# Ledger of designs, part 15: designed miniproteins, single chains, continued (3)

Each design is a single chain, and the fold is of that chain. pLDDT is the mean over its residues in the fold that is shown.

## One batch from the design tools (miniprotein)

Design m8495
Fold by ESMFold2-Fast:
Structure m8495 (fold): chain A 110 residues (1-110)
Amino acid sequence: MKKSLKEAFDEIAKRLDGLVDELAATLSPEEAARLRQARDNILESLRYYQKLAEKAKETDPLKAEQLALLGIRQVYLGLELFARQLPDPETRQRVLEAAREFRDYALKVL
């Protein structure tokens, strides 16, 4: 890992916020509200795994890496879960593609 865990997770959180704002603009107000709630839950999980990874880094670097990967997994699973609740197939596919691109981005940042 070339970046610190804090820098990597801050970059990932910022990318998630940008993605949520872009997607929310294409959704109904009710769907946008649900997406923003999902984002808040995802960010809480991401920061929880960040703290666990940072604590583990001092004694078990492999465990720290596994915890960081679990944090990233929570983000794209949360986005996929949101996407599957969308009634429009085209919008659902767009959110699923965004979730996959976000996963690939996040794994490169780590």
Scores: mean pLDDT 82

Design m8496
Fold by ESMFold2-Fast:
Structure m8496 (fold): chain A 114 residues (1-114)
Amino acid sequence: TINNYINTISSVLALSNEVQNEIKNTVEEISKFESDDEKIEYLKSKITDQTVLNLVNNIINGENVEESIKELLTIATDTEQSENVRKQALIALLGLSLIIPEVKNYLEQLTETD
């Protein structure tokens, strides 16, 4: 499940409890919008990093989706990046997983499924 992925990646990245809660709260808020357009607008409002925003736009437009997912995951797991940039990359991946089935399927493959 997506929650198992959040728990696993958060422990590996040594993200603060505050940042983990921000990610969870932001993703939950995205899930409450009824339309994909509203979910996308809210998600983009939480992203200030231009590289992360460009990758989000690629995925939304159906351009290089798998490569863009991989790049977001690379940013999210890169300890040389600021915690704020890594947070935005995780919000992007998890938020897009509620909107784009390919993102959801990719993230679910990173957790054990029977």
Scores: mean pLDDT 78

Design m8497
Fold by ESMFold2-Fast:
Structure m8497 (fold): chain A 61 residues (1-61)
Amino acid sequence: MSAEEQEILSLTEIIVRMLRQQGYPESVIEEVRRVAEESIRNKESIEAFLKRVSEVVQRHA
């Protein structure tokens, strides 16, 4: 895996842990994991990945 792919995976686990601690439903967690998988497949930047995650979380906040 590239350094960017590894960083996206690491950030995803941190984000998921935080969302679980804050009481977000599993549907939101699942959507964040799907975004991470898509970002890795499409070779998106970390910035693009984080923007998409922020949009998901903001829609459910």
Scores: mean pLDDT 82

Design m8498
Fold by ESMFold2-Fast:
Structure m8498 (fold): chain A 85 residues (1-85)
Amino acid sequence: SEKKEKEEKEIKKLFKEFLSSIEDPDILAAAMEIMAEIFGEEIEFGYHASEEAKKEAVDRLIEYAKEKGAPEEFIKKLEEIKKKL
């Protein structure tokens, strides 16, 4: 639906802004991997972030998403990813 497409576009914009704020390359890579998992994209790049970097990235992203008023469904997906780590 158009609403779902608009929501996805705004979530991708939120990710872009979040990624631009990350100075740590391991956390940046972890955040990109989380983004790919959320959107069901295949990661063809040969770098996988550490589990510690993924935990830090998901925690920072959850906090950032809540601050920006992201959809509850998006926040729940991030919390599910965190539970797998």
Scores: mean pLDDT 74

Design m8499
Fold by ESMFold2-Fast:
Structure m8499 (fold): chain A 65 residues (1-65)
Amino acid sequence: SAEVERLREEARKAGIDEETVQVHLNLLYKENIDEAIKIIAEKLKVPEEEIRKKLEKFLEELAKL
Protein backbone atom coordinates (compact mmCIF):
# COMPACT_ATOMS: atom_id res chain seq x y z
CA SER A 1 0.00 0.00 0.00
CA ALA A 2 2.66 2.56 1.03
CA GLU A 3 4.84 1.43 -1.90
CA VAL A 4 1.89 1.88 -4.29
CA GLU A 5 1.18 5.37 -2.91
CA ARG A 6 4.85 6.41 -3.30
CA LEU A 7 4.88 5.22 -6.92
CA ARG A 8 1.70 7.16 -7.71
CA GLU A 9 3.06 10.36 -6.14
CA GLU A 10 6.38 10.06 -8.03
CA ALA A 11 4.52 9.41 -11.30
CA ARG A 12 2.29 12.48 -10.82
CA LYS A 13 5.33 14.70 -10.21
CA ALA A 14 7.06 13.26 -13.29
CA GLY A 15 3.97 13.67 -15.52
CA ILE A 16 3.57 9.95 -16.14
CA ASP A 17 0.09 8.89 -17.26
CA GLU A 18 -2.24 6.85 -15.02
CA GLU A 19 -2.34 3.84 -17.39
CA THR A 20 1.46 3.45 -17.21
CA VAL A 21 1.34 3.71 -13.41
CA GLN A 22 -1.32 0.99 -13.25
CA VAL A 23 0.78 -1.40 -15.36
CA HIS A 24 3.79 -0.90 -13.08
CA LEU A 25 1.65 -1.38 -9.95
CA ASN A 26 0.36 -4.71 -11.27
CA LEU A 27 3.91 -5.90 -11.96
CA LEU A 28 5.15 -4.72 -8.55
CA TYR A 29 2.26 -6.47 -6.81
CA LYS A 30 3.03 -9.77 -8.56
CA GLU A 31 6.75 -9.52 -7.64
CA ASN A 32 5.93 -8.73 -3.99
CA ILE A 33 3.61 -11.75 -3.80
CA ASP A 34 6.34 -14.10 -5.08
CA GLU A 35 8.81 -12.75 -2.49
CA ALA A 36 6.25 -13.03 0.33
CA ILE A 37 5.53 -16.66 -0.59
CA LYS A 38 9.25 -17.51 -0.37
CA ILE A 39 9.62 -15.90 3.07
CA ILE A 40 6.48 -17.51 4.52
CA ALA A 41 7.34 -20.95 3.11
CA GLU A 42 10.84 -20.79 4.65
CA LYS A 43 9.50 -19.75 8.06
CA LEU A 44 6.78 -22.44 8.12
CA LYS A 45 9.06 -25.08 6.53
CA VAL A 46 6.49 -25.97 3.87
CA PRO A 47 6.80 -25.96 0.06
CA GLU A 48 6.33 -22.60 -1.70
CA GLU A 49 3.62 -24.22 -3.85
CA GLU A 50 1.49 -24.88 -0.75
CA ILE A 51 1.70 -21.24 0.39
CA ARG A 52 1.04 -19.99 -3.16
CA LYS A 53 -2.20 -21.99 -3.38
CA LYS A 54 -3.46 -20.62 -0.06
CA LEU A 55 -2.48 -17.03 -0.86
CA GLU A 56 -4.07 -17.16 -4.35
CA LYS A 57 -7.31 -18.52 -2.85
CA PHE A 58 -7.30 -15.70 -0.28
CA LEU A 59 -6.76 -13.06 -2.99
CA GLU A 60 -9.58 -14.53 -5.12
CA GLU A 61 -11.97 -14.31 -2.15
CA LEU A 62 -10.82 -10.75 -1.41
CA ALA A 63 -11.45 -9.76 -5.06
CA LYS A 64 -15.10 -10.88 -4.73
CA LEU A 65 -15.72 -8.21 -2.08
Scores: mean pLDDT 62

Design m8500
Fold by ESMFold2-Fast:
Structure m8500 (fold): chain A 62 residues (1-62)
Amino acid sequence: SEAEERVRESARELSEALDQAVKAIDLAVKVVYEGGPEEVREQLRELAEKSGRLSAEYLASR
């Protein structure tokens, strides 16, 4: 149905946005890892891990 197609398109767009967010967080962690303080690096690493896990759990439940 059209509703199913629209939901599928929205899910794809959301998945792409989540992928971009995870990549941005990973890049930020790498930048901090190369020259930032250890405390900030640890916080960003934990955030990246949490974001990746939530994204994977959401995709697995669909």
Scores: mean pLDDT 69

Design m8501
Fold by ESMFold2-Fast:
Structure m8501 (fold): chain A 105 residues (1-105)
Amino acid sequence: AAPEMLEVKAMVGLADGRAIFILFKDSTAEEVVEVAEKVGKLFNTEFNALQREALENAENYSDEEIEKIKEMAEKLGLGYLIIKDGKVEDAGGSEAAYKAAEALK
């Protein structure tokens, strides 16, 4: 099967194996859950070349810089998901992102 592309605004890879996914502001709760499930599968079972390349070129963002990214997403009306080891570590910026984080527990 052809690899499915994640519908995200941006992805930021972190050196500690975390990734920040920025979601469109008009994403439905169902779309956010689908993206989060695909992200979990990519990190746990189906690590594609784009995800690997992004993580290999990961930047060491400080906690303060990560908080600024979250704040920027919220100001732009965008949701965010933070994934570590295929699990949601944090979510915010939209109700759909919070719902997706809860569904992935």
Scores: mean pLDDT 58

Design m8502
Fold by ESMFold2-Fast:
Structure m8502 (fold): chain A 67 residues (1-67)
Amino acid sequence: LAERAALLVAMEGLRNGGKVTAEQAKEAVLKVGGSEDAAEELKARIEELGGGVVSYEQAKELAKEVV
């Protein structure tokens, strides 16, 4: 699950020039069958750290921690 969320988040980041928004990360977690709590936690962490946008590498690590 965490690996799938991280991969989907990374793919979204590559599509956006290496950046992942909090909303895209939340959607990725939900699409791979993660909980709503995990999706909201990842979104909150991205909002806290990057003002809603982080690198795809950072988003992958955060997704692995939360999911």
Scores: mean pLDDT 74

Design m8503
Fold by ESMFold2-Fast:
Structure m8503 (fold): chain A 97 residues (1-97)
Amino acid sequence: MIPSGEQLKERFIEALELMLAALRDKRRLSPDQERAVNAALTQGFFILNDMYKKDEKEAEKQIDEIEQQVIARRPDTRDLARQFAADFKASLKENKE
């Protein structure tokens, strides 16, 4: 019943690509894109938060792999992708306490 890790990871990467590209370009997503991105990021957060509570190292590894994939697909968003990954890890740590 948990979405497969690969399906979740790909959906999360696609959402980040779209969001970070729009942020870099200082443009807004369409309402449909915004809704899809928010849904994917929310699902990714719940799954990674559950993973972090069970295995912090595995959760951080998954976040690092997501960061690397986003940067590989969109090198021009590198700084934004790194900042997002750092903020995400900090958020997961806060929710564990």
Scores: mean pLDDT 78

Design m8504
Fold by ESMFold2-Fast:
Structure m8504 (fold): chain A 55 residues (1-55)
Amino acid sequence: MRESVIKMIEAHMRARGVPQAVIDDVVARLRAIPADASEDEFHARAQAILDEAYA
């Protein structure tokens, strides 16, 4: 499920010591991805969000 993937990403960011405000922003952006998006589209958008957050 998409929610499980988002929680996994959140846990990974916390493990890396990412600030809570950045984690909250990333989670909000991930939750904003439409439910109708394909699995491939979701993964591509999630990767872009994470790349931006770590840049």
Scores: mean pLDDT 78

Design m8505
Fold by ESMFold2-Fast:
Structure m8505 (fold): chain A 80 residues (1-80)
Amino acid sequence: SEKAKGAANTIKISIENAVEEGLTDEVIERIAKDTKAYASTMSAEEQQALLDELKKYLAKEKDEKAKKALQAVIDAIESL
């Protein structure tokens, strides 16, 4: 899905920028909350597509802080 791929890319860029600025638990919580709010406007199919794209990013991620942020985002969407 184009919408899911675009959303996943935006989330990835936000996390990468936050890591460079010294990613804090507060920033991770904010990104997760904002992503959950956005994902709640998506259909169940688009939510699943977004989760699949984020899980692909998580599987390839080597930075531990970025992994933590990606997992928090995934957990937030799965809580919908």
Scores: mean pLDDT 85

Design m8506
Fold by ESMFold2-Fast:
Structure m8506 (fold): chain A 83 residues (1-83)
Amino acid sequence: GKRILVGTFDRDTPAEEVRKAVREAKEKYGADAIELVAHFAATGRTLTVTLPADQADSVAELHEALRRSDPDLEKIELYAVLP
């Protein structure tokens, strides 16, 4: 399906802003899933996780977990995954 960038959020972005972006993606695009792409500054590595729309509230929790586990986390990008 088609992927649309919803937003980019830095390491320190509050969980509520991430939840708002997920809600807006579901409402605006009718997303079937949300894809999180985490970027790590020093290594240039990325980690990609896709969550079904009914589990997308966990995206903010995943961002918080990544922030706590890896000090190299620079940002996340969120994509709405359409049918």
Scores: mean pLDDT 82

Design m8507
Fold by ESMFold2-Fast:
Structure m8507 (fold): chain A 74 residues (1-74)
Amino acid sequence: EELSPELAALLSKTREVSSLSEAMQALGDYAAREGLVDPEDPLTIILSPELAKLFGKERVTVVEATEAIEAKTR
């Protein structure tokens, strides 16, 4: 509900993506810069409470996050 703008902000970093690979790359880069990456697993993103509510999970991989973002953002 209150997550679509924050979730969309990450996707907006890629502007127009033609593939999930491009979105995944931008999302991964952003997560690393913001320190959202799990220190024990660099491919896993630790979600904020708002993101966890949307995903129904505490952590997601970059690929899983990208797929979920696309499903929610269109």
Scores: mean pLDDT 58

Design m8508
Fold by ESMFold2-Fast:
Structure m8508 (fold): chain A 83 residues (1-83)
Amino acid sequence: SMEEVNKLLEEAKRLLEATLEAVRTASLDEARALARQLQAELEKIGEQMNTLSEEQRKYLLEKFQKEIGPVYRELGEELARLL
């Protein structure tokens, strides 16, 4: 449902922001644990998106790109610096 996907999206954003902060503070064990939780939430989002209409999926993809995209990119840059 849209309500379920929106809830999962908000949780994914929260986990992504927390992971970014943990990476920045060199809390690597915490970052690893948060990254695993984020992966689980992203998998749930993917499963729920398969139950949605094309119009609903387009709306959520645009929302994901605008709200999560920038934080995800920033996390990738911080991880590349550590690896």
Scores: mean pLDDT 78

Design m8509
Fold by ESMFold2-Fast:
Structure m8509 (fold): chain A 74 residues (1-74)
Amino acid sequence: SWFDELKKLIEEGASKKEITEFLQSQGLPSGLARKAAEEALKLKTPEEKFEYLNKVILDYEIDRGIELIVEAVK
């Protein structure tokens, strides 16, 4: 799952490029992926980095789901 892959990347000290490429593989646009990777790398612990990136992925998926529901009721 993407959850386990992200956790492993963070535990292994992944670079900004590796985090950005992973986020893009999960469907995030290039600009959002790069910005999220940069913000995550400012955090101090692997746990904080993981929690932040996990939230970014989930928020993006939720926003996409909400947009589809809103369009369906118009």
Scores: mean pLDDT 77

Design m8510
Fold by ESMFold2-Fast:
Structure m8510 (fold): chain A 65 residues (1-65)
Amino acid sequence: SKVASETALLIRAAALEQEGLLRGRLENGKIVLTLVGKDKEKAEEAVKKLKEQAEEAGLEVEVKE
């Protein structure tokens, strides 16, 4: 379901937030991924993978830098 896909993606985002790479939040039914920290290359790779997974699940995603 959409809710299950959103939950799984937010759990992955929370793990990456603990690594200091990105922050994930659900805002108005949209998943917002924010790049965090100084390691931009690793953060961009992590965001790219999450965005691909979200798009495959039919979820709306916004990326902020």
Scores: mean pLDDT 77

Design m8511
Fold by ESMFold2-Fast:
Structure m8511 (fold): chain A 57 residues (1-57)
Amino acid sequence: MEFEKQDVTGLSLEEVNELILEGGDIIVEAFQAGASREEIQKLLDVLDEMLKAFAES
């Protein structure tokens, strides 16, 4: 499963929460698939960037 940076501006808080949960599931799947620390960190960075974009509006 791919997880790319998505536009979060204009999303509801509920939609952003669902996106965070989806990202968490993808990270768990990546870990179970034997993903490297670097790959997992990239997924975390994408989530962090989206959260910052939402907070900054």
Scores: mean pLDDT 73

Design m8512
Fold by ESMFold2-Fast:
Structure m8512 (fold): chain A 100 residues (1-100)
Amino acid sequence: SELDEMEKKIDELIKKILEEEDPKKMVKLYEELVKLLKEMLESLTQEQLRKLAPELIEKFNQVADLIIEKARNANDPESVEKVEKLRKEFLEYVEKLLAE
């Protein structure tokens, strides 16, 4: 299905982030992840959204935490701030979608 293809792309992108060594490149991949997740969420019915959102939020937070840890270890505070901002904006977006 189209959703299964999107889920595979999301999982592949997460794998690329985990295999990346450069925090700045990880941030760019995370921006791509945000875009794909928004496209996926906007394609869902309200019932599908409520079912899938908790799992997607959990994965999204885990990826953010890993990038932040790697950026802190690399002494890259700009990447930390950018990931935290992207996470906050995405979580606020999801909260608004769930309130519909």
Scores: mean pLDDT 85

Design m8513
Fold by ESMFold2-Fast:
Structure m8513 (fold): chain A 60 residues (1-60)
Amino acid sequence: KAALVAEARALVEEATETAKKLLEMSRNPEKYSEEEIQKLQEELRELAARLAAVMAELRA
């Protein structure tokens, strides 16, 4: 369980950083390309899916 908790913590940290960056990009769209915004949105989606899987395993 310690390994899963560490993995969940790392995923939450990475998702939080990605979400903050995406929020900054949405507030300053003129500074970023549409491709960069789409790439971060997809990365956040992937991180959320991975976190959901780890959380499901922790609850089992």
Scores: mean pLDDT 79

Design m8514
Fold by ESMFold2-Fast:
Structure m8514 (fold): chain A 88 residues (1-88)
Amino acid sequence: SAEREENIAALDAVIARLRALAEELRARGLDAAAADVEAVARTLERVRELLEEGRSVEEIEADPEVRAALAAAQEAFDRALAEIAAAA
């Protein structure tokens, strides 16, 4: 569907930006923050895979395993932001 294709395209854009951020963080010597940002990108790649398999956004958001993975990704992102702030 057009909606699925639009959602996949939006995720691809976010994943690309996160990977670019991780590369920039490594260039700055912030390896732990880069690893945490990459963990977020991997979680979003799994969501993208589920969309390609034909699952709706509602079904993905209701999945307990996806919810747990997204919560872990949020914690990883928060750690990355804290390391970036501490390095400034």
Scores: mean pLDDT 87

Design m8515
Fold by ESMFold2-Fast:
Structure m8515 (fold): chain A 91 residues (1-91)
Amino acid sequence: GSKEAIELVRRGIEEARKAKTGEEAYEAVVRGLDEALEVATNPKVKLEIGVALGMARISYGVGKVIGDEEFAKEGVIKAAENGLEAAEEVA
């Protein structure tokens, strides 16, 4: 349930931090958040993970449009970190 979902988000963040590119960071975050959504049963935890996924997609999209790979990487990691904190508070 919530503990498994939170652990999957943490793993996604850790893999994103090791990523060499904004795309690799984005793929790691999205994978972690998608897997977390599959195992989350608490509607509040699902909402916070869903919001984080949306924010990660926006950050990556903006970074890609402006050609700023560092912005993309930092933005997707920050979106996932904010989502993790919010999910932990409502779990």
Scores: mean pLDDT 87

Design m8516
Fold by ESMFold2-Fast:
Structure m8516 (fold): chain A 92 residues (1-92)
Amino acid sequence: MEELVFDDEILTLLLQGKEEEAVELIAKALRESGWKEVRVELYTDDPRIEEIVREAAERAGVRYELRRVEPGGSLAEQIAAKLRARVVIRKA
């Protein structure tokens, strides 16, 4: 596994008021990856998404570097990534 991609799952859970489920979704994926250090790419400026990722990394015992990125690809792909608050996590 080269990366973990959360396309709209985190935003969907947040909109449903399921913040704890969002944290656990990421934490479980991080634990299952076996990675001890990761790079997190956020396609959103939403501080709630950033906080969820931070809590998930702490819960999983994983070191992280977090950066905000502009989406690439077609205009439709760029819009989709931003609207979905996409999160990509890679092994550092």
Scores: mean pLDDT 80

Design m8517
Fold by ESMFold2-Fast:
Structure m8517 (fold): chain A 100 residues (1-100)
Amino acid sequence: SMKGKRVAVLGAGRRGLEAARELLKQGADVTVVDRDPEKLAEAERLGAEGVLGDATDPDQVADLLARHDVVIVALPPDEELRIRVGEALARAGERLNGPG
């Protein structure tokens, strides 16, 4: 279902890297976004494009939504971070895969 689709994954933690690996296997073009450049290096080793960015910035999120067919939120269980990313997505418009 993801073959040839441009997919952005927000977060290069364990869940984000698991999502990126599965999406790449399905033939998607995968971009992984994280604030930590060392975590992005692992995403790039999987064959994804690493983008240093802040998922709490609505302008950056809006650019990702404009350039990708699907956006997946793969953040750690941090309530404040999740709320701030949710606010950025609400301001940029939501394009989540499944109920958010």
Scores: mean pLDDT 81

Design m8518
Fold by ESMFold2-Fast:
Structure m8518 (fold): chain A 91 residues (1-91)
Amino acid sequence: AEKLLELAKKLYEEFLKKLKEAEEALKKGDIEKAKKYILEAEILRGLLLMILGLAKLINAPKEVIEEIEKIIKEADEKLEKLKKKLEEAEK
């Protein structure tokens, strides 16, 4: 259970790095590079959902499940904000 939370935290760190790279690409006007990093961030979010599913399947402690859910909620909020910036930059 603790191992799944550790994995989720590591995936979230990689997710944040991809979002930062995408934001830097947007600031430089490199729309295609920003799209690539956003796609990579979406893949990492998908992996976080798989880890949450696995934690629920193995009946992990409620605290572990809640921490992973919190990570996913924060990831979703950050990703939505960045996707909105991408849509505005494409205009």
Scores: mean pLDDT 87

Design m8519
Fold by ESMFold2-Fast:
Structure m8519 (fold): chain A 96 residues (1-96)
Amino acid sequence: SDEDIKRFEENEEKIYKEVLERLKSPEVAPHFQKALDDFREKYPDATDEEIEELLRNIALRIKKFEDIFGTEPSPELIKAAFDEEVKRFGERLAAR
C-alpha cells in the first residue's frame, strides 16, 4: 500500500540521518571526508542527487552490517563500503 511505502521510505531516511551523524564522529570524520573528496574528484559531473543516493546506499550498508554483527564498522570497513558503492556507481554509468 502507499502507506507501507511511505513508512519504508521514512525508515530509510531515519537510518540515513543516524548513520551520517555517526560518520561525523572524530575517529571517522577525516576518513569519511577523504572518501567524499575522492569520489568528487573521480566523478566531477556527479549531481547532488547522485551524491546523496551514494551516501544513502553507504548508510544502509553500514546499518545492515551493524544489525548482522552487533557492532559499528571500523574505519577500514567504512572505506571499503565507499569503494564498493563508488565501483557500483561507475558500473551503472558504463551500462548506460
Scores: mean pLDDT 75

Design m8520
Fold by ESMFold2-Fast:
Structure m8520 (fold): chain A 110 residues (1-110)
Amino acid sequence: MSPVQQRALALVDEAMADPEAAFLREEPDTEKEPHLKDVVKEFISLSTIKERILKGEITTFSEFKKLFLQMVDQVRTYYPEDSRVYRGALRFEERYLPKIEALEAEAKAA
């Protein structure tokens, strides 16, 4: 793996260990959330991002940031604004987006 892939993977592993990541680690269980069954194949989870890093499909921090933001945007689209899941996704973005942007800035400065 490239240094970019190694750093992105480390941040995904950190994010997956976060207790607030519980609803983002894997794709939704459509038996518990049947309203998602038509879109679950298009869902981006932390496991999806990790798989794409390992396959070499994410080669820049800009690509990593795009998928991370897509994952958060999916929660904003399919969950109510007053839900724990929606509020958790906003806190998760606030916590991890600056870390991704710092990595992107460091890579551009090198």
Scores: mean pLDDT 77

Design m8521
Fold by ESMFold2-Fast:
Structure m8521 (fold): chain A 57 residues (1-57)
Amino acid sequence: SNVDIIRQRSRQRGLNPTQQQLQQASSISTSIYNKGILSKSTSIKFSFVFLEEDIRV
């Protein structure tokens, strides 16, 4: 799932996001993908960027 992919990538970067942060990032990814704005792979990358910013600030 998108949540699992984002969680794995964040752990690889030394981040430890909360379940709430992962759900938010996954929701953004799914919304972008479902609207046909970006591909599934690209939407996951964008949601990961949002997650990383949310953790760092």
Scores: mean pLDDT 68

Design m8522
Fold by ESMFold2-Fast:
Structure m8522 (fold): chain A 68 residues (1-68)
Amino acid sequence: MLRLTPAQLEELLAALAREDPAAAEMLRWLVDSRRNAPEESLSRVVGQFLERYGTPAMRALARELAAR
């Protein structure tokens, strides 16, 4: 399961916005819609989104951030 802090999620969203603004807006909407959900639920949604819609480079960045 992908575990990201709020700061790491912002870094990922900034990277997405540079490569695919539409995907970044969609991910932001998903995060905002689950703002009051447990962190585990948010991490799962982000992970599933990246596996379905992310590029290999974005998945690599997310893994690197989660490993910090």
Scores: mean pLDDT 69

Design m8523
Fold by ESMFold2-Fast:
Formats: sequence, structure tokens, C-alpha cells
Structure m8523 (fold): chain A 96 residues (1-96)
Amino acid sequence: MMEEFRRRAEAEARRYEAEGRLEAAEALRIAMEAYLNPEDEAAREAGEAFVARLEPDAEAALAGDPEARARVLEALEGVAAFARLYREAEERRRRE
């Protein structure tokens, strides 16, 4: 059920927030909302704004900025968590 996927994603995002990893939590929530509500214009705009914010950080990271690199890696961790949770949800759905 999509409710279980949302619940697990929210639990993971809250864990990231508790660890001070706010970029990972935001990336996970944005990926989740874009997947669950593909017709939601607000979710689409939030995703586009998130990518636009990361573009300068990605360029700075490639130029050797360690703070920008840390932010980009954290955002990628959030996206990776979404991909893992999605795979787990699909496997569970195919079994039940």
C-alpha cells in the first residue's frame, strides 16, 4: 500500500532530521511527493526549485568546495534512500 511507503519514507526523513541531515530529509521528501503526486504542480515546482538550488553547489563541489560537496552528497543520500524504499515497496507488493 502507498500508505506504508509514505510512512517508511517519513520515518527515514525524520531520522535524517534528528541527525542534522536536513538536505537528505528534503531530497527524500521531494522525491516521494513527486512520485506519489505526479499531477501536483506545487510538488513539481518544489522539485524544480530543489534542483536549481543544487546546481551551483554541484559546480562549487567540482571546483573543490568541501561544504558544497557535503551538501550535494547529502542530497544524493536522500535520493538513494527513496530508490531503496521504492524497491522494497515494489518487492512487497509483488509478494502480496
Scores: mean pLDDT 79

Design m8524
Fold by ESMFold2-Fast:
Structure m8524 (fold): chain A 88 residues (1-88)
Amino acid sequence: SPELEELLREAEEHALEGIEAEKAGDYETAARHYFRAALLLEKAIELIEDPEARKQLEGLREEILKKAEEAAKKAGLDPEEVRKEVAE
């Protein structure tokens, strides 16, 4: 669906922005982008009926969440607080 395609595109854009921020040493910005990418992937997963495709995207979401948590910690931030702020 167009909605699914847009959510996946936005998730990829945020993941790439997170990587660029991390390369620049901006761990706070990296964490925010990674949490946003994970949130968009969660929304995309809700639109997928194929169990195998869903499982693969869930795995990717968990990997991105781990990157977000590590980036937040490197920035001296509480990962749960950053995740909550991004969800608003």
Scores: mean pLDDT 89

Design m8525
Fold by ESMFold2-Fast:
Structure m8525 (fold): chain A 79 residues (1-79)
Amino acid sequence: KFEELQKEIDEYLKKLGITKEDLIAEIDKNLADGLISKESAEAYKKLLSGELTPEDLLKLRTEKHNRPDLGKKHLEQLK
Protein backbone atom coordinates (compact mmCIF):
# COMPACT_ATOMS: atom_id res chain seq x y z
CA LYS A 1 0.00 0.00 0.00
CA PHE A 2 2.75 2.50 0.92
CA GLU A 3 4.80 1.47 -2.13
CA GLU A 4 1.75 2.13 -4.35
CA LEU A 5 1.32 5.59 -2.79
CA GLN A 6 4.99 6.43 -3.39
CA LYS A 7 4.68 5.26 -7.02
CA GLU A 8 1.58 7.46 -7.48
CA ILE A 9 3.49 10.46 -6.12
CA ASP A 10 6.39 9.73 -8.50
CA GLU A 11 4.02 9.69 -11.50
CA TYR A 12 2.42 12.95 -10.35
CA LEU A 13 5.81 14.66 -10.04
CA LYS A 14 6.85 13.39 -13.49
CA LYS A 15 3.65 14.82 -15.00
CA LEU A 16 4.39 18.21 -13.38
CA GLY A 17 7.97 18.15 -14.72
CA ILE A 18 9.48 17.96 -11.23
CA THR A 19 11.92 15.21 -10.23
CA LYS A 20 12.48 13.74 -6.77
CA GLU A 21 16.02 15.16 -6.91
CA ASP A 22 14.60 18.67 -7.54
CA LEU A 23 12.34 18.32 -4.49
CA ILE A 24 15.23 17.06 -2.33
CA ALA A 25 17.32 20.08 -3.36
CA GLU A 26 14.40 22.39 -2.50
CA ILE A 27 13.99 20.69 0.90
CA ASP A 28 17.72 21.19 1.61
CA LYS A 29 17.48 24.90 0.71
CA ASN A 30 14.40 25.40 2.89
CA LEU A 31 16.16 23.66 5.79
CA ALA A 32 19.27 25.85 5.36
CA ASP A 33 17.04 28.97 5.34
CA GLY A 34 15.26 27.81 8.51
CA LEU A 35 11.87 27.55 6.78
CA ILE A 36 11.33 23.91 7.82
CA SER A 37 12.48 21.73 10.71
CA LYS A 38 15.20 19.08 10.45
CA GLU A 39 12.60 16.42 11.29
CA SER A 40 10.31 17.52 8.43
CA ALA A 41 13.23 17.59 5.98
CA GLU A 42 14.30 14.05 6.95
CA ALA A 43 10.73 12.74 6.68
CA TYR A 44 10.16 14.24 3.23
CA LYS A 45 13.47 12.82 1.96
CA LYS A 46 12.60 9.36 3.31
CA LEU A 47 9.15 9.52 1.71
CA LEU A 48 10.61 10.45 -1.70
CA SER A 49 13.32 7.73 -1.50
CA GLY A 50 10.83 5.06 -0.37
CA GLU A 51 12.62 4.54 2.98
CA LEU A 52 9.90 6.04 5.17
CA THR A 53 8.97 3.75 8.08
CA PRO A 54 5.48 3.48 9.63
CA GLU A 55 6.99 4.96 12.81
CA ASP A 56 8.20 8.06 10.92
CA LEU A 57 4.76 8.45 9.33
CA LEU A 58 2.99 8.15 12.70
CA LYS A 59 5.32 10.74 14.24
CA LEU A 60 4.60 13.25 11.45
CA ARG A 61 0.84 12.66 11.71
CA THR A 62 0.87 13.19 15.49
CA GLU A 63 2.96 16.37 15.19
CA LYS A 64 0.74 17.78 12.41
CA HIS A 65 -2.40 16.98 14.42
CA ASN A 66 -1.14 18.93 17.45
CA ARG A 67 0.55 22.09 16.13
CA PRO A 68 0.95 24.78 18.85
CA ASP A 69 1.87 27.37 16.19
CA LEU A 70 -1.54 26.91 14.56
CA GLY A 71 -3.18 27.41 17.97
CA LYS A 72 -1.30 30.69 18.43
CA LYS A 73 -2.36 31.86 14.95
CA HIS A 74 -6.04 31.18 15.74
CA LEU A 75 -5.74 32.97 19.09
CA GLU A 76 -4.31 36.06 17.36
CA GLN A 77 -7.25 36.07 14.91
CA LEU A 78 -9.68 36.10 17.88
CA LYS A 79 -8.19 39.37 19.19
Scores: mean pLDDT 61

Design m8526
Fold by ESMFold2-Fast:
Structure m8526 (fold): chain A 93 residues (1-93)
Amino acid sequence: SKIEEIIKILREIKKKVEEELKNKELVTTLESIIKGLENAAKTLPEEEVLEIARKTLKTVYEMVTSLAEEQNNEELKKFIEEKAKEMEKILEE
């Protein structure tokens, strides 16, 4: 499903952030966001979950991009740009 694909990408982002930034607070925040989306997927209609996913994408992109830029981590910046693009394509189907 679209939601399962989005959750998978968000978990990839969390893993990359953990490996590259070593920022425990951001990793914890990303896990909370992912769990929130997983719980929404179990309880809410798909259309509402997709709207939450769109907002989640924007928030995650901004958070990760800001820290990647602060640390001059070009690899992480490119990674998040590519993952955001993948999630946008899934959401715009």
Scores: mean pLDDT 83

Design m8527
Fold by ESMFold2-Fast:
Structure m8527 (fold): chain A 60 residues (1-60)
Amino acid sequence: MNEQVNKIIAELKEKGSYDTDPLPLQSVSFGDIIEKEIPGTKYKVELTDEGKVILHFTKE
């Protein structure tokens, strides 16, 4: 869990955007964590047929 959040932060700082692999539904909370760490980050939640989520992040 913490390693995934750290990876998202690192990718956003370097590339300005990052799309996750399908994650458990509870992982939608990562959006709020990332927004606090990198203010101005926007994210979109995509639901999968298996009941997982893909998070799409874009940095200001």
Scores: mean pLDDT 78

Design m8528
Fold by ESMFold2-Fast:
Order: C-alpha cells, then structure tokens, then sequence
Structure m8528 (fold): chain A 90 residues (1-90)
C-alpha cells in the first residue's frame, strides 16, 4: 500500500531525527534526556504499529488525515526535544 509506505517513511524520518538528538545528549552527558528520547522512540514505534493496523479498516480519506496528523505530531515532538537539548547545552 502506498499509504502504508508513507507511514513507514514518516516513522523512519522521525526515528532518524530522534537518534541524532540522543547521540548529542549522550555526547554531553545528559542521561535524563537520553532516557526521554529512548522512551519517545518506543512511543513512536507503538504509535506507528497502531496507525498501520487501523489503516486496514479505514477509508483513504481518513488514512490521509491520520498520516498528516502523525507527521505533525512527530515534528512537534522533535522540536520540543531539540529545544531541551539546546537549553541543556547552552
């Protein structure tokens, strides 16, 4: 499914950004932020699995809206964690 491929692409992009934040947190000895990023990565994986499962019973319109919402949520979470990293390293 093209829609499921889009969900997987969003998931991969989010995890890649989170892994970069985690790397920088580790390099700066920010153990609390490392744990926060790891917990967030687990949450993103769980959410991806739920979205993919729901898509099997949802309309194309609902799937498109879910993908857009998932991407928006992912961007917001990354923004918050990047800001925390900036504040803890400044």
Amino acid sequence: SEMKAKVRAVHEKILKELEEIKKQAKENGLDGLVKAVETTMEGVKWMTDQVLKIMDTSSAEENEKMIAAFERIGKRIIEILKKQLEWLTS
Scores: mean pLDDT 87

